# Ledger of designs, part 10: designed miniproteins, single chains, continued (4)

Each design is a single chain, and the fold is of that chain. pLDDT is the mean over its residues in the fold that is shown.

## One batch from the design tools (miniprotein)

Design m12314
Fold by ESMFold2-Fast:
Structure m12314 (fold): chain A 76 residues (1-76)
Amino acid sequence: SQQLLDQTQQNIQKAESNPELKKKAEEIAKELTDKGEMPDSEKIKKKLIKEGYSEDDAKAIAELASVLHLKLMKEK
């Protein structure tokens, strides 16, 4: 449990530290928020892998997008 949470936090930090990954996560979070859709990390990850992202980068983007989506929803 704790190990998985630590890994998720590290993935989020990785995406925030990479401008390309951060921008992609922000785009996904905004799109989902504008549509009123909830983030599904597994679906986002699979879509990103299909778009040519590595599994690690796709996971990092999906996890950051979920965090950003929650922040955007609280601002509504």
Scores: mean pLDDT 80

Design m12315
Fold by ESMFold2-Fast:
Structure m12315 (fold): chain A 71 residues (1-71)
Amino acid sequence: LSELLKLEDSDEVLLALNNLAKYYIAEGQFEEADKVQEEIRNRFSSHPLVIPADIELGVETLKYAVRKVTK
């Protein structure tokens, strides 16, 4: 996380942050995932991929919740 925060704003950084947030969600680390999502919104609020990324992260969160509830 700290290494990604030091990188210049770019599409690669946005994708890396999105993947990191998905990783935290898959691990059940929702607090860390929220921090990464906030970072994405703060740094890339005008980027056209922000909305698709938010939807993808929401789907990952739902998958995690369904898996835990069904078990």
Scores: mean pLDDT 68

Design m12316
Fold by ESMFold2-Fast:
Structure m12316 (fold): chain A 74 residues (1-74)
Amino acid sequence: MSLEEQKEFVDSLPGLSDRQKEVLKEILEVVQQYKEGKLSGEEADAKINALLSSLSSEELDKVIAALAKLTAKQ
């Protein structure tokens, strides 16, 4: 699945706010940059942790569940 297809899939997910969809798309972009060798593991991890820390515990659970679904399709 391409990054563009993953972003479109995120937009189609029910039960996520626009902010949660934005965070999820940003995480996908960071993961893609890491896979392309544009970011080190430390840089990718720091960016993802910063994005996740912007969410409440309840929002975090929803985003993690959505990421798990996306990861299972790769």
Scores: mean pLDDT 78

Design m12317
Fold by ESMFold2-Fast:
Structure m12317 (fold): chain A 61 residues (1-61)
Amino acid sequence: SAADEEARRLLEELGFPAFSGSALRAAIRYVQREAGLPDDGVADAATLAALRAAAEGRSWR
């Protein structure tokens, strides 16, 4: 999905490898836990906002 592709791109920008499948789900859950979000592995709006903030050098929240 477009959201998964955006999450993968943001993770690559943060220095993570190009994840796919279960590895991408695990990376998204890790980010969700760091940001204090539910760790369901879904790249929702809150998860993407946390990834964008991290990529810009801001806090995970």
Scores: mean pLDDT 77

Design m12318
Fold by ESMFold2-Fast:
Structure m12318 (fold): chain A 80 residues (1-80)
Amino acid sequence: PAPVVTAVDPPVARVGEPVTVSWRAGHGPVTVTVRLDGKEVATITTDADSVVFTPPEAGLYTVVVSQEGEAPDEAEFRVV
């Protein structure tokens, strides 16, 4: 099955506050890409179902969870 982002907590964070991104995916590794204003700021390949990201800058972040052969899913969170 295609990956699905299930939670971004908190959806509004402060700079330096950890944000947990959770998803469901099929068997095998997923690649989690974090973008700030369209620029990639982090990329993580993992077989886990969640990752913790600590934002260094304020702005609108996009998280893309992708798995080979499947359609990606994405979610946003704001950092103030």
Scores: mean pLDDT 84

Design m12319
Fold by ESMFold2-Fast:
Structure m12319 (fold): chain A 84 residues (1-84)
Amino acid sequence: MREEAIRAAYEHLLALADYISSLSEEEKELMRKNLEYADEESKRALLRLLEASELPEEEKEEALRRLAEELVDRALERGEEFEL
């Protein structure tokens, strides 16, 4: 059920992007600093999420949909149940 997983991921990413947009600059800097301790895939996904949170609505929706599709497809390729 790829479509259901993508929809759930997209909704979760949209909520996270909105949350990130509400953070102070100090909190955003702490997040960026913590990324240096993340694995490369997680770091890349979080950086794309941070970038998407600052885009205009139409571009943000497209970027988050692409990220959701990539994350779901990657999890399915590894045989993992998709969890965010």
Scores: mean pLDDT 75

Design m12320
Fold by ESMFold2-Fast:
Order: C-alpha cells, then structure tokens, then sequence
Structure m12320 (fold): chain A 86 residues (1-86)
C-alpha cells in the first residue's frame, strides 16, 4: 500500500467513526438501539478500529496520516464507551 492509499484509508475510516458518533448522539436523544443493532454497531466499530491500528502499524504511513488515525481511534474508543452505556 502506498503512502497516498494509507492517507485515503485513514480519511475514510475517520469519516466512518464520525458517522457512528452522530448516530450514537441521535440514539441518546431519541430511542435506545435494540440489542441486535447495538451488537452490529459494536462489530462495525471493531472493524474500523482494526483498520486504524493497521495504519498506525504501517511504517509507510506519514506522520499526518498517523495523527489522523490516532484522533479517529480516540473517537472510536469514546463511541464504544457510549454505545455500551446505551
């Protein structure tokens, strides 16, 4: 994977984490998810987390790409805590 491809994957993974954050915020204000929906969202968060960790482990990733991945992982950790609390 090229440095450009790694940067693109980091942006896409970060966007996925942001969308999940918005969805969790809406659920907190409206209606809690069903157990099945909660499990599905947790599984999706786990997939995105694994992608971000792979980017951080890749020596070809730029510092800017790694910084984006670190911030996205922090948001993913927050999303997991909030989702488990629902």
Amino acid sequence: MSPRELAREAVLAGASVGILRMRITIMKRTKPPSPAEKERLLARLGEVRAELEAILADPRASEQTKELARRSLELADENERELKAL
Scores: mean pLDDT 82

Design m12321
Fold by ESMFold2-Fast:
Structure m12321 (fold): chain A 94 residues (1-94)
Amino acid sequence: SEEERERELEELVKEAEAAAKAGDIDKAMELLEPLFEEHVERFRSLHGLPEEYVEGLAEIAKEALRKLLAGEDEAEVKAEMAERRKALEEELKK
């Protein structure tokens, strides 16, 4: 059910945050990987997006997530993510 999925998501995020706080960033990333893959799948379903663009966005998001889990400033990470996305879009322009 939707409530069960929301509960599982909350528990998974808490467990990932606990692992990150303990310094186990790799474990935190592994715990969040299914959620990340689901997000990428949804993005891939959009028509007209090149596969390279979807892959590039996934890598940017994965690096941003790792930085956030390592305790880097959220605003700074979001700014870096936005700049990297802009660069990717320019690179993939015709």
Scores: mean pLDDT 77

Design m12322
Fold by ESMFold2-Fast:
Structure m12322 (fold): chain A 57 residues (1-57)
Amino acid sequence: SAWEGFLRARELVQSGRMSVRELAERAGLAPPTVSAILSGARPLSEEEVRRLAAAVE
């Protein structure tokens, strides 16, 4: 599911296996946006969940 992919993306960044910059490039999002999403500083959209999930396929 897209949510499971999103959780994997978050885990990869938290474990240091992927940088916020790399995830942002793969997802087509700005690095500050990805950082804010992963820290919980802003709400997630369904599209952002799908993009982040696809980035770690």
Scores: mean pLDDT 82

Design m12323
Fold by ESMFold2-Fast:
Structure m12323 (fold): chain A 100 residues (1-100)
Amino acid sequence: MISDELQERMIELLVKLGIPRETAEKIARAFKENPELLGVPDEEVAERLGVSKSAVSTARLVLAFLKIVAANPNMSNREIAEWLGVSQSTVSRLRRLLGL
């Protein structure tokens, strides 16, 4: 479930990752208004929203990261990386961009 606060944090992190604000807002709003899209492949979401697959993949990673950090603030970069299927360097970068 995506709260207004989580949506805003998601948009700001996506913009810091180089995704245009309009694209970030479009994807974040779509995931908030239609949670079913979270179960849809990135390619199909990208086609439906008229955005790049890479933008959707990044948005999905950011949303999962923010949910994990909110639920488990003491979780290590290693544990988060394992849960997300990404490198510890990626998690460290995401934390730095959020000021965490």
Scores: mean pLDDT 83

Design m12324
Fold by ESMFold2-Fast:
Structure m12324 (fold): chain A 73 residues (1-73)
Amino acid sequence: SLKEKIEEVKKQIEEAKRTEDFKLIEESLENATKLEKEVFSNPNSSKEVRQEAILATAEATALYLLQFVKRKA
């Protein structure tokens, strides 16, 4: 289900935050972005599910941008 996929992506994001592993950070962003597209293309998705997908993508994006800047600096 979409809720289970969202929970899985959130766990992946938390693991990426803990380890600061750039590959895990990239994978979490890719998975969050794919899930967001699936949620928004599904007319039966609830407002709650859409909000959770947006928040997960936002968090993964912020994590990626912060770590990417650190690697360049």
Scores: mean pLDDT 81

Design m12325
Fold by ESMFold2-Fast:
Structure m12325 (fold): chain A 80 residues (1-80)
Amino acid sequence: MLQFGELGKFLGDIYNGKPKLSEEEKKLIEELSGKSVDDKEIQEKVNKIYKELAKRIERGEIPPEKFDEERLKRLKKEFS
């Protein structure tokens, strides 16, 4: 779960084009896609998802405590 301070930094990193993947997210992406998280296509898809989720959090559509759950759900759907 992201704390509010961590969330603010995370959103800043996303908008500055530097999103960070958790170890759980890396494992999920590599398992489902069969590609490294360093793959350009994978990085582009992840960046798109992260920006979408970041905007939904800012709009109040996703509560911060659900962000990790929603990230994993969205990544699983995208790479399945």
Scores: mean pLDDT 70

Design m12326
Fold by ESMFold2-Fast:
Structure m12326 (fold): chain A 83 residues (1-83)
Amino acid sequence: MSLEEFLREARAEAERALAELRAELVAAGVPEAEAERIAEDFRRGVEEVLARAEAGELSLEEAKRALAEVVARAGAAADAALA
């Protein structure tokens, strides 16, 4: 997989994940405003990684690792909101 192919797939997957995250948080009882903040932080984190990779600042492996960190951060925020 090339970096270009990865970025295309990652962008599409991030759009799906963002919609699902927002819906799941609201369904789990997180207030809509808090769910929107968590979703927006996730979206911003993904966009930052994709922009850096497109600018040549991140290799394919670095971009994969950075996206995994964005996902982990969103999961931690969701867990905290449910606590």
Scores: mean pLDDT 82

Design m12327
Fold by ESMFold2-Fast:
Structure m12327 (fold): chain A 66 residues (1-66)
Amino acid sequence: GPVELDLTDDPDDSEGRDRFVEVAAPLQERADAGDQKARDILEEALRRSDGTARSLAEELRELERA
């Protein structure tokens, strides 16, 4: 489709959004599988409206180490 200038507000936020969704997807999959810790982490991230994928990625890494 035609290119429209709609990402001029927060281009950096656009990347953060994409990364957040990418990191949240594995956590959601784990939660659906019955991982209560993954559910708690995802719920907390959504509740705090944390716009950075970084904190969510760190929580996911800690879960992976367990």
Scores: mean pLDDT 59

Design m12328
Fold by ESMFold2-Fast:
Structure m12328 (fold): chain A 64 residues (1-64)
Amino acid sequence: PSQEEIDLGVLEALRDIYNYLLKKTEELYKQGKISKEEYDAMVKKLNEKIDALNKQIEELRKRL
């Protein structure tokens, strides 16, 4: 595979990991294990990372 194909696969896998972490953060909040402030901060951070990854994935797809 090309370096771009490998990089795309890595970015897609990382996005899946952040989506999984987002789901787990929601579960922790619903279980009362984290505060509302902690939940809001984590969700914001994870969504920012996912948005950045989506932009990188789109850019790489345009080059393939």
Scores: mean pLDDT 86

Design m12329
Fold by ESMFold2-Fast:
Structure m12329 (fold): chain A 112 residues (1-112)
Amino acid sequence: RTVTVAEVLARANALIAERGLQGIEPFTSVEDLLAKMNGVASPVLLRAAAEVLGAKDIERAMTAGLIEAYAKSGSYENATYGHLLLGVARAAGYRVDKEPEELTADTEFVPV
């Protein structure tokens, strides 16, 4: 089964609404994935990605995704939400050959 970027963003926005999270703006476009990560929105996006991508261990996939994001961005200060999403996809066993700026709403994650 393929998973799209749009599905992950929809789930992240659903988690924001369901949990009544304050101080966090919904992800309105794929361009929001190019923004630098912050401590409030990052856990939401990591969890949404792990859930939508069907990770067997959500907490481990979130942690692995964060580590992969730092490795691919080259530094903690330069990690974007797109790096987080791609990191979780790799950790969940999907083929990832794209950079954050190459992502569109219709970008599909294909299982390896």
Scores: mean pLDDT 77

Design m12330
Fold by ESMFold2-Fast:
Structure m12330 (fold): chain A 79 residues (1-79)
Amino acid sequence: MKIENPILQKILEKLKAKGKEYFSVEEIVEIIKEELNLTDEQAEELKKLMIEKLGEKMSLEQIEENLEKILEEFSSKTE
C-alpha cells in the first residue's frame, strides 16, 4: 500500500522532463533499460509486453496508471 517504487518514480520524472504528452514504446523502453540496466533481450521482452497491453504509443497518464503493473509482471517472468 505505502510502497513508492523509487525506480518507477525516477522513470516517470525522466518522461515528464521531456515535456511530451505522448510517448512511443521505444522511448519508454529506452529509459527503463537505462534505469534498470536491462539487457537488449530483456528490453525487447518488455517492449513486446508494453505493446500488447497499451499499444505503440501512450500518454503520460496511461504510463503512470499502467507501468507499475507492467513492471511487476515483467519482474515475475524474469525470476
Scores: mean pLDDT 75

Design m12331
Fold by ESMFold2-Fast:
Structure m12331 (fold): chain A 80 residues (1-80)
Amino acid sequence: SSSEFAKLYKQEYEKLSKLDDAELVERARELAEKGLASNDEKVQTAGKVLRGTIEQYEAGEVPKTAVINNSAYLSALLKG
C-alpha cells in the first residue's frame, strides 16, 4: 500500500541521512546495481535514475540530498 511504502521510504531516508559522503556513495552504488539487475520495471527504472544521480553528484551538479532521496526510494521498493 502507499502508506506502507511511505513508512519504508521515511525509514530508509533517515538511515541514509546518517551516512558520511563516502559511505552514502558506496551504498547508493550497491542499491543501483541491485535495481538494475531486477526484472521489475519500476525497480529497474529507479536503479537507472539512481546511477545517473550518483554521476551528477560526483560531477557537482546535484546536492547530496538527491542521492539520499533516490537511494531511499529504491531501497523502499526493494524492501516492499
Scores: mean pLDDT 89

Design m12332
Fold by ESMFold2-Fast:
Structure m12332 (fold): chain A 104 residues (1-104)
Amino acid sequence: MELEKALEYFSNGELDKAIPLFEKALERAVKELGPDSPEVARALFALGSIYYLQGKFEEALPLFEKAYEIFVKALGPDSPEVQRAKEFLKELYEKLGLEPPEDL
C-alpha cells in the first residue's frame, strides 16, 4: 500500500516524499470507503502531523480538525486517536493565536 511507503518516508524524516503518498492514500480512502471513514481520518492526521513538523500550522489545522471530527463520530470521544488529535488541535490554536472551540 502507498500508506506503508508513506510511513517509511515519514519515519526517516523525508517529509516532502511522504506528503504525496499520504495525499494519494487519502484520495483512495475517500473514493473506496467514503469521506467520513476512519481510514480518511488517519490519512488526514498523518498529513496534519507532517505539516505541523514543518511549521506549517495554518495548513495543519484544517487537517487535524477534520480528522478529529471523523474520529469522534467513528471511534467515540474517549478513543486514543481523538485524544491525540485534540492535543495537536490545542497546540495549533495556541501557536496561531486562535480561540479553541468550547467543546475541544
Scores: mean pLDDT 81

Design m12333
Fold by ESMFold2-Fast:
Structure m12333 (fold): chain A 84 residues (1-84)
Amino acid sequence: MLSENEIKAIEKAFEAGQKMMELDGSEEARKMAARITEAVKGMAAGEGIEELIELLEEAAEKWPEVRELFEEAAELARKTLEEL
């Protein structure tokens, strides 16, 4: 069963990834979106929350136009860790 913060973190991570892809259609952005998707799948299975946070922080640095959304997703993922 996913917590409310896990669901919100997943939703926000996907939202940030989509915004990134809208602004940057590069292969690098596509690869980052794929990495985020895999990390989100791991988190949904109860694993890899820390890895997701690291990826979201890396993406926030590489795509400053989407930084706020990536930072919000990372914060929600951190709250998920605090609830476990």
Scores: mean pLDDT 79

Design m12334
Fold by ESMFold2-Fast:
Structure m12334 (fold): chain A 59 residues (1-59)
Amino acid sequence: DLRAQLAALRDEVGAQLAAAGIDPSDVNPSEEEQAKRVAIATPYGERILALQEALAAAA
């Protein structure tokens, strides 16, 4: 199920950010915090995009 896979990846990214001590609601993150967010999110970004496109194509 594409929706379940997408939700699981988003939950995983959120869990990784929380484990790294990053607050996603911080509107003025430091450069270090931004770099950590990018580093954590980047491996998931392509997979999330691919799943979103596959889900849109299946709709």
Scores: mean pLDDT 75

Design m12335
Fold by ESMFold2-Fast:
Structure m12335 (fold): chain A 106 residues (1-106)
Amino acid sequence: SPNELKLTNLFFRMLALGSEILLKVKLKEPDSTILATAQELQKVVQEAVEVIKTLPADIAKKELDKLIKFYQELLKSLKEAGLTNEKVIQTIQQIIDDLQKAKKEV
C-alpha cells in the first residue's frame, strides 16, 4: 500500500538520522549540531507514528514496541559514547515518551 512504502522510507530515514547522531557524539561534534539532528529525527518519528496509527492495532503495537526498544538502546549507546547535553537527551527521551503514548492509544 502507499502507507507501507511511506513507512519503509521513514524507517530508512530514522535509521540514517539515528546513526548520524551516534557518529556525531563519538566524533565530539558541537552540541548544537547534534541537537539539530535529534530534532530532525523527532519530526521523522512523529510522521512515522501517524502512519503506524493507520495500521491494524496488533501490527501498530508491535511496530511501536520495536521503535521504543530501539530508541531506548540508542539513548543508552549515546550516553555510553559520552553524550551529556541535557537538551539532546531530553529530545531522544521525548521520542521514547511519544512512542509509549502512541502505543497506549492504538
Scores: mean pLDDT 91

Design m12336
Fold by ESMFold2-Fast:
Structure m12336 (fold): chain A 59 residues (1-59)
Amino acid sequence: MDPNSEEAKLAEEALKRVLSEHPEKISDLASLAPKAIEIAKELGKDKEKIYEEVKKLAE
């Protein structure tokens, strides 16, 4: 995997956590996934900040 895979992995972890708390948001996964990747790309190395920002999108 290339260096971009780390940001994708962080986005995936945040999405899994948010979807476990809000399973109804699975229908919005197509819109949440690219937003989570943008958040991970911007915040990069802070998985807790990525989670908090993705959670705000799902609330």
Scores: mean pLDDT 72

Design m12337
Fold by ESMFold2-Fast:
Structure m12337 (fold): chain A 82 residues (1-82)
Amino acid sequence: LGEEALTGPLKEIEKLIEEARKAFEQGKYEEAKKLAEEGKALLDQHLQTLKDNRVAVPSMDKYIALKKELEELIKKAEEALE
């Protein structure tokens, strides 16, 4: 239960980042921004769940990296739309 709940959402977030990158490469900047925003919302929800369960986080560096990637994708997509 605990370990799968801690790592399962990471795969979904990684998938959203990959889809956002592909959309950006295809010039679909609005779609890329939306996908990256969805990934960030999922990450924020996941981090809140970890906090609520008071469980040791096995991959904190990975969460930090995912957050940076999502924030960068959102910024790049916004810049491309303006």
Scores: mean pLDDT 76

Design m12338
Fold by ESMFold2-Fast:
Structure m12338 (fold): chain A 94 residues (1-94)
Amino acid sequence: MKEKLEEIEKLVEEIEKLLKEIKELVKELYKDDPEKKEELIEGLKKAEEAIRELLKATKEGKIDPEEALEILKKALEDAKKALEELKKKLEEKK
């Protein structure tokens, strides 16, 4: 159980790092579209808050660590795919 919590904390850290990278690419890609930029940044902020709340709930015993781990692994995969899509769009504009 304690080893699963450590894995969960590492996944949260990795996802937060990816969300930060996505945020910078969004700022660059949508610099000429402020409304879309703000919409996407707010979405990323909500995603980061949700992940932090999941970690807090897991530490407080409100969520099964195995369920939290599954959710976070899916979130990590989704974040990686979003980052690659944004990189591709940015290269197409260069």
Scores: mean pLDDT 82

Design m12339
Fold by ESMFold2-Fast:
Structure m12339 (fold): chain A 66 residues (1-66)
Amino acid sequence: GMALRQQAEALRAEAARLREESQQLFKQAETASGDEQLKLIQRGIGLALRAIGLEFEADLLERKAA
């Protein structure tokens, strides 16, 4: 129903924010070195994976709403 679609939109908005944060971390990693670069890359990957999970959940909610 409408409520599930609104929830899916909220999850997609959250995923977009996490993807933006992930991109900023990867950009910071380009100017970092050694262990700090690896930590930034790991954090960026973690946020990107979380965003993918939220997008998957949003897709499931949209399918249930149809």
Scores: mean pLDDT 87

Design m12340
Fold by ESMFold2-Fast:
Structure m12340 (fold): chain A 60 residues (1-60)
Amino acid sequence: MSTEERVRQQAQRLAEAMAAKGVEVDLEQLERQLLGLAKEQGVATTEARVAGALASLEAA
């Protein structure tokens, strides 16, 4: 599985979680931001940040 494919899956999950809370998100922009982060800091760091965002959305 490519880095881009994994990042797109993370963006999709985050976008769906935000939509469930009534927050509209630009999926293309989110994918672009997460892909940039993954290229600079690695996929594991990007996945950890998405997990943190998901936990925050669950708490809200």
Scores: mean pLDDT 78

Design m12341
Fold by ESMFold2-Fast:
Structure m12341 (fold): chain A 66 residues (1-66)
Amino acid sequence: MRAKADARIDAIAKKLSQYYSDDKVAEIRRQMQMAVDYFIAKGASLDNIETQMKAMESVLLREHRE
């Protein structure tokens, strides 16, 4: 579970590095990791975690493009 979530965070961070500073990307990555850890502690399924990660990616990309 965590390895797949970490891979998704890495993919999002790499994509965001084109639009945000390295410091901002590092902060976003840290917040995403904290969110994933929270959901795992709550017993969330992998599908639920992936849904939340995709939602966070969409919000961040939308804010940059708008």
Scores: mean pLDDT 75

Design m12342
Fold by ESMFold2-Fast:
Structure m12342 (fold): chain A 118 residues (1-118)
Amino acid sequence: KMTLAEALSELTGREITEEEVAEALKKVGVKLDPRTVIEDPEGVKKVDPKTVLRFLTTLLMLNDFSKEGILEAGRAVGLSDDTSILIAAAMALATVGKVDISKIPSLKEAMELSKKGL
């Protein structure tokens, strides 16, 4: 129903194109289809920041930024597949300067927890 680009646009409050998502994913090395369908775009707003940090830490430890690796990391910390994909894509866009992470409070707070050493 909603594409990954549409879900990210709603989450960040700006228009994000499929081309911007594709380029960010390629540049960061995240192997997701930019046309991935998101059924629950609201899940990321409800996730606990500590769970987001555990997800990102697990994803980095696995060092597998394929769809399979992202879903494995998400399932390990109790995230839905849609939420795992959306967090990974949002972090890729933030890394390339296309998204202000402060527009996604759960991600902003997770990054602040990381900087404080938990």
Scores: mean pLDDT 83

Design m12343
Fold by ESMFold2-Fast:
Structure m12343 (fold): chain A 71 residues (1-71)
Amino acid sequence: SEEAQKAYDEAIKKLDEMYQKLVDSGKLDEANELYRKAYSEIKKAALAGDPENVKKIMEKAVTEAQKILEK
């Protein structure tokens, strides 16, 4: 759906921004792992036409990124 595509595009942009913040903080391995897992789940939810699940996956990824940055 158009809504799912928009949610996907917004989520990937946010994920790219979070990835860069983690890399800049010296957390390259954690950034790669987070990106790989979140990207896979976001793509799956978007293909299923579920923009709300895309948003929930993104919120969890943000929380995990915050935990990584606090270590």
Scores: mean pLDDT 85

Design m12344
Fold by ESMFold2-Fast:
Structure m12344 (fold): chain A 55 residues (1-55)
Amino acid sequence: SALEARFAAALRQAEGVLSPEDLSRFRRAGDEAVASGDPEEGARRAMAVAAELLS
């Protein structure tokens, strides 16, 4: 899906920057967004994770 493709691309970009733990959390947020069936809730979770990882 388009949402899956976007998260996969973002994950690839993050692989060289984030720690393994942070990368795992980002990947989880992406998987949750795809699985939730609610893209707005998924996007909210992903944005929260991104904000935490960049702090």
Scores: mean pLDDT 69

Design m12345
Fold by ESMFold2-Fast:
Structure m12345 (fold): chain A 76 residues (1-76)
Amino acid sequence: MENVDMVMKTLQASYDKLAELLKDNPQKEAEVKKKGKEFLGQLEKYKDDEKKVEEIAREAQQWLEEVRKELEKERA
């Protein structure tokens, strides 16, 4: 069984790391922090629904990857 607390901690760490990479862009940093907080809130709300938790975690991971790809494009 996946531990929802572990999923939330992993996601929080990933968003914190991304926000740290965006420290020179305050608007983007705020957006990433806000989005991370929203996903964590949804995971907490639906923690008793394994299928919903999996869906939310997937959406959060996809959004995180898209932001990372956009940052790489801007730096290239």
Scores: mean pLDDT 76

Design m12346
Fold by ESMFold2-Fast:
Structure m12346 (fold): chain A 83 residues (1-83)
Amino acid sequence: SNISRARGQMRQALSQIRNGQIDQGINSMRIALDLLQQSPPTPQVQQAIRLIQQAIRYIQQGQIDQAIRLMQQAIRILDQVLQ
């Protein structure tokens, strides 16, 4: 499913950001956003989209720790949707 693929992309992005691969991480997050935007617009999906968008903004501002926390929250929401 698009949500399962988006979760995979977000886990990849989290690893990339933690390892200093910022451009690769942002690219993985943008792929996750595209997949979620093609999914049914449930409140959980919309919340995950907002968290990912805010995490990208924090990364662009150099606020990596804040971005990681939002990425972890988005992954948790996607995990709950896939139960």
Scores: mean pLDDT 91

Design m12347
Fold by ESMFold2-Fast:
Structure m12347 (fold): chain A 64 residues (1-64)
Amino acid sequence: MEREKIREFAEEAVKRGVSAEEVEEEAKKLGLDVREVAEALTAIELRRIGEEIDKELEERKKLK
């Protein structure tokens, strides 16, 4: 249950484009586990970077 809330919080923070320091501060105010929030943020960032790379490659293929 807490893991689901932490994941949703991390996803919302990434969508808002807030800094890692701001996310950590908000997590502390909400009483969330900072370590689990950091792990969720890392997983989201890695997935997002992969998606952006895939989109750039797709864009370049269209410019043939």
Scores: mean pLDDT 73

Design m12348
Fold by ESMFold2-Fast:
Structure m12348 (fold): chain A 68 residues (1-68)
Amino acid sequence: MSAEQLETLRRLEAKLEAGERITPEELRVAVAVIKSIPDEEERAKGLEELAAAAVRAGVPRAVVEEIL
């Protein structure tokens, strides 16, 4: 995983934690980054946290389920 991918993920996480809406495209990018994590436990945890944060930020659950 590159530093650029980690920075992109952090920016998206900060946006979600602030309650800002994200696009489905942004969510897909974050999922792709998390799925590239070689550690299976970290990958699963990352996807779970991303899904929860996206729902809290107002992304429709159906959209989160389609992407994750």
Scores: mean pLDDT 73

Design m12349
Fold by ESMFold2-Fast:
Structure m12349 (fold): chain A 107 residues (1-107)
Amino acid sequence: SEEIFERALELAHELELWLESTKTGEGIMAAALVSAGVLGAVIVKLSAKKDPSVSEEEAAIRGLTFIVESVRQALELVKEHLPEAVPKVEEALKELQALLREQQALQ
């Protein structure tokens, strides 16, 4: 549903703002990865909607998958460079993965 996708964008944006609030170079870099993930997810979903064979639910799944992969990349960065941020990024990733599974169940 659109609400699942919008909630995922909100969660990713909240994580982005929190990472920026660390005022560290690594936090800002991780926030940039999450921000790129949010933008990329919107682009992926809109591009999928141009294909009439792709359902709205499938388009949302593709966008959500992009956010999940971007947050996973941010998690790997913080594991090496900002270990105190790991619990926050892991929790956001788990919530985003749960939203992706919920969206997949609607197919």
Scores: mean pLDDT 87

